# Designed miniproteins, single chains, continued (4), part 77

Each design is a single chain, and the fold is of that chain. pLDDT is the mean over its residues in the fold that is shown.

## One batch from the design tools (miniprotein)

Design m14648
Fold by ESMFold2-Fast:
Structure m14648 (fold): chain A 96 residues (1-96)
Amino acid sequence: MGLDPRLLELAGQVMFYSGNVLRNRDNPELRTYYIRELVRAARELALRSIELGDLDGAEAMVRQLEMAARMAPDPEVKEEAQRAADEVRRRIEEAR
């Protein structure tokens, strides 16, 4: 309902990092960096969205985290992204 300035800032970060993950598909090191930043920003945005009652926004962030897991070149980074997605999904269910 209301636009939180922090929510807008985090949304901008998610868009920036997700775009760079897609643009850097051929550079595994740079892609890994952007995936980790995306996971951090998307998780924070999701948790803030849940706090504000925006469960649809939080579910959109689960999709971003699942994309990060699929795009991750390393198993450790993939597991980190998947754990963040699972955490956010659980928090959404608890907030219903």
Scores: mean pLDDT 84

Design m14649
Fold by ESMFold2-Fast:
Structure m14649 (fold): chain A 94 residues (1-94)
Amino acid sequence: MKEMKEAILKVSDGSMEMIKAAVEGIANRDVEGGMKRIDEISRRELPYRAKEYSLLTGEDYDVALEKLERELKEYIEKERPKLIEEIRKILESS
């Protein structure tokens, strides 16, 4: 299905952009700025991830989008502070 392919490619594009943001954040010693950029990219990707999820599972797009938005928010709140701390330790050790 054309929509599935387009959704996957958009998510892949965003993933490459997130890698670039992470590398730039580390190189500039701006971990928080890098993480903020990753958050922005992730939110921009949500409609495409929701479309992919909808097509794979058969759930309605709007339901998939709401679910993924909620899950992403919970994941960011739980994991982001841990990731920032881990990256900070790596930068302090280098």
Scores: mean pLDDT 73

Design m14650
Fold by ESMFold2-Fast:
Order: sequence, then C-alpha cells, then structure tokens
Structure m14650 (fold): chain A 60 residues (1-60)
Amino acid sequence: MERIRKIIAENTREGRADFTRLLDRQIERARQQDEERAAALQAQRDNFVRQSQHTIELLS
C-alpha cells in the first residue's frame, strides 16, 4: 500500500502540469482585461489633462 502512495504522488505532479495549462488560460484573460482597462484609464487621464489645458487657455 505504501508503494501505491508514491504512485499517487507522481500522478499528482502530472496533474499539476495539466492544471498549469488551465492557469495559463486564466492568466491570459486576466492580463488582457487588465491591460485594456489600464489603457482606457490612461486615455481618460490624457483627455482630462487636455481639457484642463484648454480651459486654462480660455482663461488666459
């Protein structure tokens, strides 16, 4: 029975490799979503800065 436990441990290691493939997909999705949101936030920030500059120009 103890020898069988070692076989189960080895099967668990192989299962971790399979699980890594699933994690790869999740990481890809999370990275893509985060990058898109980050880009959108930066675009909004840039637009706000430009609007503020335009307002200053109108006041000058």
Scores: mean pLDDT 62

Design m14651
Fold by ESMFold2-Fast:
Structure m14651 (fold): chain A 62 residues (1-62)
Amino acid sequence: SEYDEGLVERGNELTEEALAAAKAGDLKTAIRKAHGAMFLYTMAGDGELMKKKAAEVDKALE
């Protein structure tokens, strides 16, 4: 649905912000934004996308 698509788009924005924060060494911001993104993907019903994006952020955080 349009609603689910909007949740995915916002989740992608938060994932990008989380990755940028991780690269800058701001672990607190990276984790906070990653949690927000994962929640949005879960609300959108896309558990596979949530897991993929979580792994991407985890790799950036090491």
Scores: mean pLDDT 85

Design m14652
Fold by ESMFold2-Fast:
Structure m14652 (fold): chain A 120 residues (1-120)
Amino acid sequence: SKKDEAIELLKGIIDVEKKIIEMLQALYEETGDERLKEAKELEEKNLKEIEEILKRAPSYSEEEIIEALEELLAKEEKLIEELRELKKEASPELKKVLDEVISVEENIIENIKKLIEELK
């Protein structure tokens, strides 16, 4: 079902977000750069919101799933803008890390957009 497709996408996003958080934590422990900690905290906030949608998804109608995905899309776009702000004052090494994170988040946005169009 379309709801099952949404649940599968959300599970995939959660797996990717957890890997990003682990990477950012490891780099923060190595470097002590507070911007890595800020990026990790932004990603952890986003992960919690995705986990809440996944938890509620089995009880949602298809219309409620579409609404939840559209709200998530707006939050993902805001996350990218916040990561781009962190990037402005970052070292070249940190800029590369943040660019990789932003690229992954942009791919997540495209996958969410495609699913929303398929569900409509």
Scores: mean pLDDT 88

Design m14653
Fold by ESMFold2-Fast:
Structure m14653 (fold): chain A 81 residues (1-81)
Amino acid sequence: HMSLPEVDHKLLQLAIEGKFDEAVKLLSEFLDIPEETVRELIEEARKASGFDDLFELAEKWAERLGIPVDKVLLVVTFALM
């Protein structure tokens, strides 16, 4: 129902407003994965250091979940906000 640019814009708005739980719900619905899985990915992204580590983490999660890496990068980018 939502396009990637629409979700990206909404995530930035929610991040600025400090609405973490609403952002997790939005990502869960957009990616069709459980909220708990979204929270786990955010925690792992926040523990990673450097751009290369974040990209490798995104690729591994994309393979694990069977979704495109650009969608996983959306969660990783949000985790860094």
Scores: mean pLDDT 81

Design m14654
Fold by ESMFold2-Fast:
Parts: structure tokens; C-alpha cells; sequence
Structure m14654 (fold): chain A 60 residues (1-60)
């Protein structure tokens, strides 16, 4: 149980970092649409992992 909670905390920290990087990229006109979309997909993948871990923890 504790190992899953630690993983959740780490993913939430990664998600916060990814969000900050995406915000900077969106504010920078030199950043390509392809790069922005790749960053958005990265955040979506992290959000999906967080949601799955939360579901597992809620069922325990």
C-alpha cells in the first residue's frame, strides 16, 4: 500500500513539472506545435497513471 502512495506522490510531482514546462512552451512563440502536442501527450499519460493508481487505492 505505501509503495503505491509513494508512486502517486512522485507522479503528481512529475505532473506539476510537466504543467510548468508546457505553460512556458505555450508562452514561447518559437516552440513548435509538434513539441507542444508531445508535451500535452506526456501530461495526459501521467494523468492516466495517476487516475489508475487512485482507483486502485480507492478499491483497497
Amino acid sequence: MEALRERLERLEKVRALQEGNLAKAKADPSVSEKSIKAMERGIANTDEMIARLKEILAKL
Scores: mean pLDDT 83

Design m14655
Fold by ESMFold2-Fast:
Structure m14655 (fold): chain A 65 residues (1-65)
Amino acid sequence: MPKAAGAFIRMVAIAFETGSSIKLKEKDGKLVFVTDIKDEKARKRIEEEAKLAGKYLGEEIVVEV
């Protein structure tokens, strides 16, 4: 079961629930999750899910606000 995919889906869901935009970028071999999220608690949740996804992929996922 792809745990990384589950974490990524939760990141997207959190951003959309807060009415935030999402852009995915790849820079220097890293996945960058760009969001204009205004809710601090929701932003922290996205960062936690990004950390989990990164652990399962063996790669860092960067969150930009």
Scores: mean pLDDT 77

Design m14656
Fold by ESMFold2-Fast:
Structure m14656 (fold): chain A 83 residues (1-83)
Amino acid sequence: SKLQELRRRTVLMGSTVTMARMAFILKGVNQKLLDKLKEAKKELEKLLAQIPSSDTQMRQEAAENVKEAKELIEQAERELKER
C-alpha cells in the first residue's frame, strides 16, 4: 500500500541520516557527506509532506529525522568553513 511504502521510505531515509552521523563521528566531515545529508533532508521533507496528518507517529519520526539532518548539516558546514 502507499502508506507501507511511505513508512519504508521514511525508515530508510532515517537510516541514511544515522549512517551519515556515524561517518561524521568515525571519519570526520567532508563535502561528500554534506551533499549526502542535504539530499537526505530534501527527501525526508518530501516524505513528511506526503504523510497523512492522522499518522502522528510516522510524521513525528520524519520530522525528528529532518531536525537531526538539519543540525548535522549545520555542524558539517561550520567545520568545513573553519578548515
Scores: mean pLDDT 80

Design m14657
Fold by ESMFold2-Fast:
Structure m14657 (fold): chain A 75 residues (1-75)
Amino acid sequence: DALNGSRGAYEGSLKGGGDEKTSVSGSKGAREGSIAGNNDPDSGEAGGRAGSLKGGGDEKTSASGSEGARKGSLK
């Protein structure tokens, strides 16, 4: 669950945001979208995929979201 939000929102938000505040808001956005949507209702996170897809840009980015998120999140 936490990992799912991290993959989608953290990755997409951090890349699309570009600031620390966006990173925090992305986390919450993904939580509501990703966690609230869960992986079960759709092929992925309903809300999370909207935010993640925008910042992700590709499926591969989504796969490495975990690592990408840590890089962006760290900074």
Scores: mean pLDDT 35

Design m14658
Fold by ESMFold2-Fast:
Structure m14658 (fold): chain A 90 residues (1-90)
Amino acid sequence: SEATREALELALEAAMYLLKGDIEKAEKLLKEAEKLAEKAPDNEDVKSVLELLREAIKKLKEGDVKKGTILAIAAALRAIGSLYDLELEE
């Protein structure tokens, strides 16, 4: 669905901003992705990506840069994989 694709694209962008150290912009993008996910059909990949992003932000705010970075990378990779799966259906 369009909402699923848009949520994954925003989630990927949020992960990229976390990797750049821009936590505030990443949080804004995550909130927009969550709003789109609420309007989308239930999707486990979207849920997993959003959970990884929330945990990444939490770890970075706690000063655990290593764990936060690993979680942000995991979120980005999961989002990329999910977006490629959607593209292969078209």
Scores: mean pLDDT 84

Design m14659
Fold by ESMFold2-Fast:
Structure m14659 (fold): chain A 68 residues (1-68)
Amino acid sequence: EQTAEELEQGIENTAQATPYALENAEKAGIDPKEILEKVEKELKELEKVLPEDPIAQKVIEKVRKVLE
């Protein structure tokens, strides 16, 4: 199963790729705002489930920095 290290690395890579993914989505006619709103909702739900998990908190912080 997925380890904590694999999860952290995967999400960090995703956060770094997010700006490019959003730009490509916009070029394809997908509204980036809808994607950002969906991701923010998922992050809020994750915070409710894993508030004491330091890896999850660090990941959430990195994703939010990208979604400014």
Scores: mean pLDDT 64

Design m14660
Fold by ESMFold2-Fast:
Structure m14660 (fold): chain A 85 residues (1-85)
Amino acid sequence: SKLAEAEARLRALVEEMAAVVRQYLAGKLSPEEALARILALLDEAEAVIRASPWPQDVKDAALAHLAQLRAHFEAWAAKDKAALE
Protein backbone atom coordinates (compact mmCIF):
# COMPACT_ATOMS: atom_id res chain seq x y z
CA SER A 1 0.00 0.00 0.00
CA LYS A 2 1.06 3.65 -0.39
CA LEU A 3 1.00 3.97 3.42
CA ALA A 4 3.40 1.02 3.82
CA GLU A 5 5.64 2.48 1.08
CA ALA A 6 5.81 5.85 2.91
CA GLU A 7 6.59 4.11 6.24
CA ALA A 8 9.33 1.98 4.60
CA ARG A 9 10.89 5.09 2.97
CA LEU A 10 10.88 6.98 6.30
CA ARG A 11 12.50 3.97 8.02
CA ALA A 12 15.23 3.93 5.34
CA LEU A 13 15.83 7.69 5.83
CA VAL A 14 16.14 7.25 9.63
CA GLU A 15 18.64 4.40 9.09
CA GLU A 16 20.62 6.61 6.66
CA MET A 17 20.69 9.44 9.25
CA ALA A 18 22.07 6.94 11.81
CA ALA A 19 24.71 5.86 9.25
CA VAL A 20 25.77 9.52 8.75
CA VAL A 21 26.16 9.94 12.54
CA ARG A 22 28.24 6.72 12.73
CA GLN A 23 30.49 7.91 9.85
CA TYR A 24 30.97 11.27 11.60
CA LEU A 25 31.88 9.58 14.93
CA ALA A 26 34.33 7.29 13.04
CA GLY A 27 36.10 10.42 11.66
CA LYS A 28 35.00 9.70 8.06
CA LEU A 29 32.94 12.93 7.71
CA SER A 30 33.68 16.52 8.75
CA PRO A 31 31.09 18.28 11.00
CA GLU A 32 30.04 20.38 7.97
CA GLU A 33 29.61 17.30 5.72
CA ALA A 34 27.64 15.44 8.43
CA LEU A 35 25.32 18.43 9.03
CA ALA A 36 24.72 18.94 5.28
CA ARG A 37 23.80 15.25 4.83
CA ILE A 38 21.48 15.23 7.87
CA LEU A 39 19.67 18.39 6.68
CA ALA A 40 19.25 16.88 3.18
CA LEU A 41 17.80 13.68 4.72
CA LEU A 42 15.40 15.77 6.86
CA ASP A 43 14.27 17.61 3.68
CA GLU A 44 13.60 14.23 2.00
CA ALA A 45 11.68 12.99 5.09
CA GLU A 46 9.48 16.14 4.98
CA ALA A 47 8.74 15.51 1.27
CA VAL A 48 7.81 11.85 1.99
CA ILE A 49 5.49 12.86 4.87
CA ARG A 50 3.77 15.59 2.80
CA ALA A 51 3.22 13.18 -0.14
CA SER A 52 2.07 10.28 2.11
CA PRO A 53 -1.59 9.14 2.37
CA TRP A 54 -1.43 9.64 6.19
CA PRO A 55 -4.23 11.52 8.00
CA GLN A 56 -3.51 15.26 8.27
CA ASP A 57 -3.13 15.19 12.09
CA VAL A 58 -0.45 12.46 11.79
CA LYS A 59 1.35 14.49 9.08
CA ASP A 60 1.21 17.67 11.20
CA ALA A 61 2.67 15.86 14.23
CA ALA A 62 5.45 14.25 12.14
CA LEU A 63 6.31 17.58 10.42
CA ALA A 64 6.44 19.35 13.82
CA HIS A 65 8.86 16.65 15.04
CA LEU A 66 11.08 17.11 11.95
CA ALA A 67 11.07 20.91 12.47
CA GLN A 68 12.26 20.39 16.07
CA LEU A 69 15.02 17.98 14.94
CA ARG A 70 16.17 20.48 12.27
CA ALA A 71 16.27 23.31 14.83
CA HIS A 72 18.26 21.08 17.21
CA PHE A 73 20.92 20.22 14.58
CA GLU A 74 21.17 23.87 13.41
CA ALA A 75 21.57 25.06 17.03
CA TRP A 76 24.24 22.39 17.63
CA ALA A 77 26.19 23.52 14.54
CA ALA A 78 25.95 27.20 15.57
CA LYS A 79 27.29 26.41 19.09
CA ASP A 80 30.22 24.40 17.69
CA LYS A 81 31.11 27.28 15.32
CA ALA A 82 30.93 29.83 18.19
CA ALA A 83 33.16 27.62 20.40
CA LEU A 84 35.87 27.63 17.67
CA GLU A 85 35.83 31.47 17.43
Scores: mean pLDDT 81

Design m14661
Fold by ESMFold2-Fast:
Structure m14661 (fold): chain A 58 residues (1-58)
Amino acid sequence: MSEEIAREIAEKLISTAEVDILRKYGIELDEAEREALIAGDSAVIRELEARMLEKAKA
């Protein structure tokens, strides 16, 4: 197995775990946001991080 394939699988698993954490804070992702997160879109990641922070503040 190539290192690139192993990395891509690991990144997808990590992204799935992050989505579960976001759901714990009551943040729901649409299909486009989920795919952008898996693809590593920094703009979407920062926007989701801001939402999570707001939810965490109570």
Scores: mean pLDDT 64

Design m14662
Fold by ESMFold2-Fast:
Formats: sequence, C-alpha cells, structure tokens
Structure m14662 (fold): chain A 68 residues (1-68)
Amino acid sequence: MSKEEILEELEKKVPEEITVNELKELISKLDIPEEVKKKILDYLDTLPDDYILSKKEAVELVEFVLNL
C-alpha cells in the first residue's frame, strides 16, 4: 500500500475532530503493513492521548510520520 493510499483511507475514516487515542485505535484497525503501523503508533505515543486533532491535522501528522 502506498503512502497516498494510506492518507486517502485516513481522510475517509477520520471525523472532523479526533483524539490521539482514537486515532491510534483507527490506525490499529487499518489493513496496512505492521512495520508502517508501528511507526505511526510509536510517534503518536509521544503525544497526549486526550489531545484533539482536526481531520486535516491528523492526516498531516500521519503524512509527516510516513516521511520520517
């Protein structure tokens, strides 16, 4: 699965506002390679679980992590 496909799936599934913990749960349920999933989840673990992200911020954050 390409980076673009992952970001498109997130844009479809992420609500207008999501907590970091809810985003972690959503990422955990995606059908993506385990190594990619771990990379995203490890980064999200550096953020407060109750921090609220907009859809745009959530997608941009995941894109940033995928480019690390």
Scores: mean pLDDT 83

Design m14663
Fold by ESMFold2-Fast:
Structure m14663 (fold): chain A 89 residues (1-89)
Amino acid sequence: MEALEEAKRLLERLVEAARAGDLAAARAELERLAAILETLSEEEQREVAKAIAPLALEAHRAVFRGKGASEEEIEAKIAETRRALEEAL
């Protein structure tokens, strides 16, 4: 699926931007990813989400850390996102 390959590339760029502390670039990549997901069927969105879930969790951790969130806040948010993904997939 072409959308899956593009989503993976956008997510990799998002992770790199977030790790570099460029939250504006990370947000732009996230918005591009969201736009792609909106063009997909619910089934295709689930398949893409399942494939990118590990990188998405890492991206969230990097973004929250970049925003100055505490480690406890980061782990709480990651745990919440992980549960939502497990329930959806």
Scores: mean pLDDT 74

Design m14664
Fold by ESMFold2-Fast:
Structure m14664 (fold): chain A 68 residues (1-68)
Amino acid sequence: SDEQREHDAKGELGRHVGRLGAERGLSSDETRALAFRGVRIFDEQIEKGLSVEEAYRIALKEVEGLAN
């Protein structure tokens, strides 16, 4: 279902941000804030009518930029 795909994508986004935060030397609080922002970006793209794959790509690109 679309709901399952959204759930799985958000889980993958959270894991990616966890790894990215560790690699960039972010604190636990900074990593958590970045993960929440990534999920918000993903949800905003879904609400705009984008596919799960497109929403994931956009959220991923934005969180990678914000981790600099």
Scores: mean pLDDT 87

Design m14665
Fold by ESMFold2-Fast:
Structure m14665 (fold): chain A 70 residues (1-70)
Amino acid sequence: SKLVENETEILMGVLEIPEEQREKLTEVVRELLKRVPPGTPLTEEELREFLKKIGATDKFEEWKEVVGLK
């Protein structure tokens, strides 16, 4: 899906995720888009688990702003 690819590219740049994590990030983005429809905000717990899967727990505050989590 171009949406998954575009979102992955944006997040790779915004969160400065290493290239070796690209495939893992793509899989997580794909799963989020299936489980949480566009426009449905992620919970803080879901966001933290997402970041753990890609090894970017230190990016929590930056990711929270990007995904619009309140």
Scores: mean pLDDT 69

Design m14666
Fold by ESMFold2-Fast:
Structure m14666 (fold): chain A 113 residues (1-113)
Amino acid sequence: PGKGLIEGTVRAALQVGSEKGAEAARKGGEEGENAKTFTETAYGAGLAGGAGRGVVERARANPEAGVSPEDLVYAGVTEGVGLLSIGVAKAAGDEEAKKAGEEGYKEGLEAGL
């Protein structure tokens, strides 16, 4: 369940996640109109980050599984972006966005394992 969404999100997050997440966080911290977008972005980044961690843990458990070095780098970067999104939400004092990012991360991790 949700595998296609998670796989797509993980791949997309490498290209635009950090840029879009940072932009949404800056605007969301200043304008209430963007708060919903910031929360949704944090959830999506968290979901991708959790899925990335799941891929890394799976590869560590099975080194012979044939996960490409490229995919491992993408998974690691995606995890970093998800954790950074949660950190930015916390720094901005946005408890809803922080919670959404943390919930997304847990869901992504469970689906990635």
Scores: mean pLDDT 64

Design m14667
Fold by ESMFold2-Fast:
Structure m14667 (fold): chain A 55 residues (1-55)
Amino acid sequence: ALTDAERQTAEALVAMLGPGATAQQIQDFLEQQARGKFNKEQREAIVKYALELQA
């Protein structure tokens, strides 16, 4: 399950990048803007949830 911080980050990324953002675009942006705030597993979960929000 995602934490509130992970969910909010995914929602913000979707809002910022817009509909149709690729997994690579979401991952790259997350790594640049929030790498130090989340571990690898958390970043993978955020990317998956962001893609789910766009489905």
Scores: mean pLDDT 77

Design m14668
Fold by ESMFold2-Fast:
Structure m14668 (fold): chain A 95 residues (1-95)
Amino acid sequence: STIEKSRKLLEEIREILRKAAEALRNGDIDTYRKLMKEFYEKVDELMKVSTPEIQEKIQEVVGTFLRDLAWYGGSGAVDVLEKTVSRIDELLEEI
């Protein structure tokens, strides 16, 4: 189903963000950049397969994430990534 496809992609995105936060904590900027590229690719896939209701929720989570990353810069990025993982966990419980 569309919901199961969206769920699977959200789980993959959550895992990517967890790994990105860990890479950034370890100062592994190359791994962080690769994971962020994978994040954008998976978000694009997720938007294409999701229902309009799920798309709105994804847009809110991703929009908040990108705004917070831009606002807090590199020093706040780990906290922003971890908070976004928590928001995705909450979204997964709703769908």
Scores: mean pLDDT 86

Design m14669
Fold by ESMFold2-Fast:
Structure m14669 (fold): chain A 80 residues (1-80)
Amino acid sequence: LDKEIEELEKKIKKAREEGNTFETAKLLYKLGVKYADKGELDKAKEYLQEAIDLLAPRTDMDSQALLTMARAALVTTEKA
């Protein structure tokens, strides 16, 4: 729902301000999935790609797991 998207956008802005890259990527992944659910595929792809770009240079297990999920979600939006 639009309210959830607004809440995610506010959280993303805060995470970016705090320099928390992993949290920013996680929130971008969630926002991308929400836009995909709404059928806003172009926006979904943009947010998922940003999450992927933030996660790709990170080597920790949590970032690699989220990167895998974000890549899978991006493929799903490309098929829709």
Scores: mean pLDDT 82

Design m14670
Fold by ESMFold2-Fast:
Structure m14670 (fold): chain A 71 residues (1-71)
Amino acid sequence: SALQAFQEQAEAQLAALRERFEALAGDARVAPLVRQGLAAIEAGRRADLEEQFYHLALAQQLLREVEEILA
């Protein structure tokens, strides 16, 4: 169903973001933002679909901030 496809896509995006944050976890310059990003991903995984998109957007924003610091 369309709903199942959207749920699977959101879960896949959260999993991909988690892998990206985990790869950056060793860098002290971004450690607080990485911790916030991982917390947002875990909250998103446990949330309903509507709240899941909020947490996904927050994790994406935090990753952009991490990438700016490391650039």
Scores: mean pLDDT 83

Design m14671
Fold by ESMFold2-Fast:
Structure m14671 (fold): chain A 80 residues (1-80)
Amino acid sequence: AKILPMTVEADLTVESLAALLQERFGLDPETARAVAERVFRELQPEEGDQLTFVLLDDGVLHAVLQRPDGTVRQLAVDLR
């Protein structure tokens, strides 16, 4: 199966992002919450930003934040 990126608008809460990570990538509730909290702490998404998530075969989840001004931030989380 091709792993499709998940792109969302950054009008998310930690809880709603954790729920999306559980649904789309099959993460357990504790791991999904920890990832969501880290995304909010390290990337600090704001209204108008876009977040793209890609889970690679090596178990690393990549999060990319894009701002309307062209700023890009990225985070890699090892899920192993």
Scores: mean pLDDT 78

Design m14672
Fold by ESMFold2-Fast:
Structure m14672 (fold): chain A 65 residues (1-65)
Amino acid sequence: PPPVVVEGEPLSPEAQERLGRRADELVRELTERMRGKSPEERAALSQEFVGRLREVLEEVRAEER
């Protein structure tokens, strides 16, 4: 799998669990929204997903700090 490195202080196990759970919810939502969509629409949804995931990461970090 590709290496994913998060800059800064490592998240606590509890924060990692919250991030993972929220990421799973976003993946499920993305999968449902992508059903029956064109490749162009799927690309747009994927970019939107990346933004949503970044927002969730920032929220989890704020809750921890």
Scores: mean pLDDT 74

Design m14673
Fold by ESMFold2-Fast:
Structure m14673 (fold): chain A 59 residues (1-59)
Amino acid sequence: KIKFSKEELELALIVLSSLSSSDRKALAEKAGVSEGELIKAVKEKDYKKIEEIMNNYLS
């Protein structure tokens, strides 16, 4: 699994917060999370959850 730096997680947060609804749904499905879980992680700046989502997406 990939270990993300603080800067990489902040960039991931920005990217995830800017996704269209269709892109967000597709990413959530590939990462094995609900769209609501992804939205919540971004809204709450849950970097641990964002790291998990990104690892699942990239695996």
Scores: mean pLDDT 82

Design m14674
Fold by ESMFold2-Fast:
Structure m14674 (fold): chain A 84 residues (1-84)
Amino acid sequence: MSKEEELSKIIKEIKEAIKRLEENPEDKEAKERLKREVEPFTTNPGSEEVKELAKKTLEALEAGDVEAAIKHAKELIKILEERL
């Protein structure tokens, strides 16, 4: 699988998790999915901006601030899509 195909798949999975959380902020499975997909960007981010947005998304999820987590995850996706 190409790096572009793998990144596209990750972006799609994050978008699906965001959509579920926008429909139900208490969706535990969507929170776990978002955490799982975002967590690798804290250690292998490719850029400092991606790393900081990934960290902010995870911190917001741990704090129970779903609105902040969605906001930071959307900013993360925007940067990742610019790399495609």
Scores: mean pLDDT 82

Design m14675
Fold by ESMFold2-Fast:
Structure m14675 (fold): chain A 83 residues (1-83)
Amino acid sequence: MIEELRKKLEEAIEKLKSKDPEERLKAVVEVSKLGVEALKLGDFELAEKAIEALREASKDKDPYVATVAAMGAKELEELLKKS
């Protein structure tokens, strides 16, 4: 349900603030997956929220976390344009 999806996304976004780069990487992957689910359900507001979080995570001090986040944001933006 959209409410459960929103809650999961908010929890994943909170994990992006973790001091552990491993936890932040897992959060980036989770946000990306939740963003795709939001698009499939037609929740464009929730998908935009996921894209914004990934764009912010693309500034991460860990280059791997930053790269994966940037790729995830770009993929979601391309999917949103096709919707």
Scores: mean pLDDT 84

Design m14676
Fold by ESMFold2-Fast:
Structure m14676 (fold): chain A 87 residues (1-87)
Amino acid sequence: SASLEEAKKKAEEMREKIIEMAEKNEPLEKILEQVRKLVEYAYENKIPKEELGKLLQEIVDHLVSLGKLDLLLAIMEVVAEHQKKYL
């Protein structure tokens, strides 16, 4: 297993990739796949809920600034569904 610090760094890189994909207008399904991977990675590597929340909030803030509301709603649904598996 990765150390917590390395896991946090990897999660931050995954967040940056999601934001970059959204800015580049990548297909919705590809962006949602990366969001699922981020949530799964966070739970598998015991990343604190607060840290995952911060990463997700930064994604939300960027999507709001870009006016990508449909993508935002889809991401929120994926996050809610995947969080339910680990709660």
Scores: mean pLDDT 81

Design m14677
Fold by ESMFold2-Fast:
Structure m14677 (fold): chain A 106 residues (1-106)
Amino acid sequence: MSVEELLREFAELLREISKETGDGALGEFALEIEEALRKGDLEMALRLAEAALEYIARHAEEIPEEHLKRIIELAERLVEALKESDPELAKRIERIREEIEKKLEE
């Protein structure tokens, strides 16, 4: 799967979580990622995805466990897709994924 397809799936997931939890910030991240992708600004979409993942890590206790698991799986796929093109970003996303996973295991 391409990085662009993974980011579209991530934005869709954020929108679903926003609707279920009432968290407007996740909905805003979804809209901004979709807009960046529509404009062909992959770099901006990736920065927004990183920021959204950091937000999720800080608010993990307010997000249903099943959605956090989907986020972790999607983040793992994004890391794999980015390993060769942007290894520094892949490393940062992996760190955030590990933070989210740790909160699920507590």
Scores: mean pLDDT 86

Design m14678
Fold by ESMFold2-Fast:
Structure m14678 (fold): chain A 85 residues (1-85)
Amino acid sequence: MDAIEEQAFESMAEAIGLSPEHREELLELIRQGASEQEIYDAILAAAKEDGVEEPEKSLEELLAQPSSKEVVREMTQLVVARQIK
């Protein structure tokens, strides 16, 4: 996994309030080449477990931010590109 992908994920996970334990589990999913959908579903599940009140809204707000949207989009595109090959 590229350092940019790991940094992008860590920034996103911190922004939505994920625990260090769930961050590690999600990083392993990304390293294993999980699909965009699997990563998204796992993030929502982890956020709910960590007591984020509105995990879906928190993700939408993060994706709506210009810088965060570009970072998350780039990460997702890199994961998808790796699965095609």
Scores: mean pLDDT 65

Design m14679
Fold by ESMFold2-Fast:
Structure m14679 (fold): chain A 80 residues (1-80)
Amino acid sequence: SVEEALATIKEVMEDYGLFLELSKTDPEAKKLYDKLNEKVAELRRLRAAGAPQEEIDRVRNEAIETQQKLLDLARKKKEE
């Protein structure tokens, strides 16, 4: 839903500082960070255009998956 899209954008924005710092030192983190930014921008565009829920849900799920990969990478680096 449009509300879920907004919630996802806000959640991703809360982690921006962590992801940005990781992207400066890790090429994998940079690729994931760039992908996450692309998905968030697409989600904002779809929300503004009133796109179908199915399309919003697809991009939202892709953004969540990318965010989770970045969080997993951050956790792994702290445990090493």
Scores: mean pLDDT 78

Design m14680
Fold by ESMFold2-Fast:
Structure m14680 (fold): chain A 64 residues (1-64)
Amino acid sequence: MTYVLVEEGSDRTALAYLAENPDLTEEQRKAVEELLKNSRTMSKEEIDAKLKELGLPLKAVELS
């Protein structure tokens, strides 16, 4: 299953969110990039839980 990570309450992609928020730590940026790479092997619940742990206003959305 394919997911896209987007900003909650917005149509901005996670990559756009990272670009607009330079105050994010390298750890947070790398974690989001890793989630994007592994999104096909993870459930939506796992992705959402990781984003919540990082304190990021992002969520997984199904393309289908």
Scores: mean pLDDT 75

Design m14681
Fold by ESMFold2-Fast:
Structure m14681 (fold): chain A 82 residues (1-82)
Amino acid sequence: SKEEIFKKLVEEGKKYLKELNDEKAEKIFKEIIKIIEEAIKNGFKMSEEEKKKLNKLLNELGKLVSEKSKDPNLEYAEVELK
């Protein structure tokens, strides 16, 4: 089901973000989750505005995560990747 796929993605995403230990990434991720949860509650109906906002947040999260992965300050997260 869509709900099951979503729950699995959320769980894996939280795991990844915990390894990064990035407060900004967690904040953006929480906003993404909130938008998706509201859409699910409303039968997967999203306005065009909500879709644009979700895509913007996903792009911002992806950029932040990519920048963090290239950052030597990720030393504290690397232990959980082994």
Scores: mean pLDDT 66

Design m14682
Fold by ESMFold2-Fast:
Structure m14682 (fold): chain A 89 residues (1-89)
Amino acid sequence: MDTNVQELAPDTDKEVSLTVKAPKDVPTQILVSIYRVEDGFEVVVASAQKLTKEEQDEEDPSTVYLTGSIYAKLEPGEKARAVGQAIPL
């Protein structure tokens, strides 16, 4: 499975978009999630299965790019990351 990770800046208050690769011949969804560090553990504070864009790779017709978006709001000093994952249906 393809996974894309983006570290989020402190005071992030915006929609975050992540793009992952998926095989065209396999029904695939994108899951985007926000992980925040709480008490030394990463916890999921938001997740969405929201496809905002699907594009075929121009150089490889067997591959598609799936883009999903999620709104992220962090308090000052919080550490978090956004993770996009290609998940087979």
Scores: mean pLDDT 70

Design m14683
Fold by ESMFold2-Fast:
Structure m14683 (fold): chain A 72 residues (1-72)
Amino acid sequence: LEGMKLYLRNLLSQIQKKVEKIKDPELKEKFLARLNELQTKLDNATTIMELSQVAEELRKLDKEVEEALKKE
């Protein structure tokens, strides 16, 4: 559990750095809100299943952020 949480915290940090590159303030706020929600879920996760769900959502968010950056 500890190792998986560390990995996911690092992944979340990388996504946050990408979100900071977004020029549209409304879009940036939307992505930051989702990151904050996922950070809360990650901090409260106590099972491998919960961590797996957070990982899946973070991967989907990363893809959405990258697509948004391509359109700017």
Scores: mean pLDDT 83

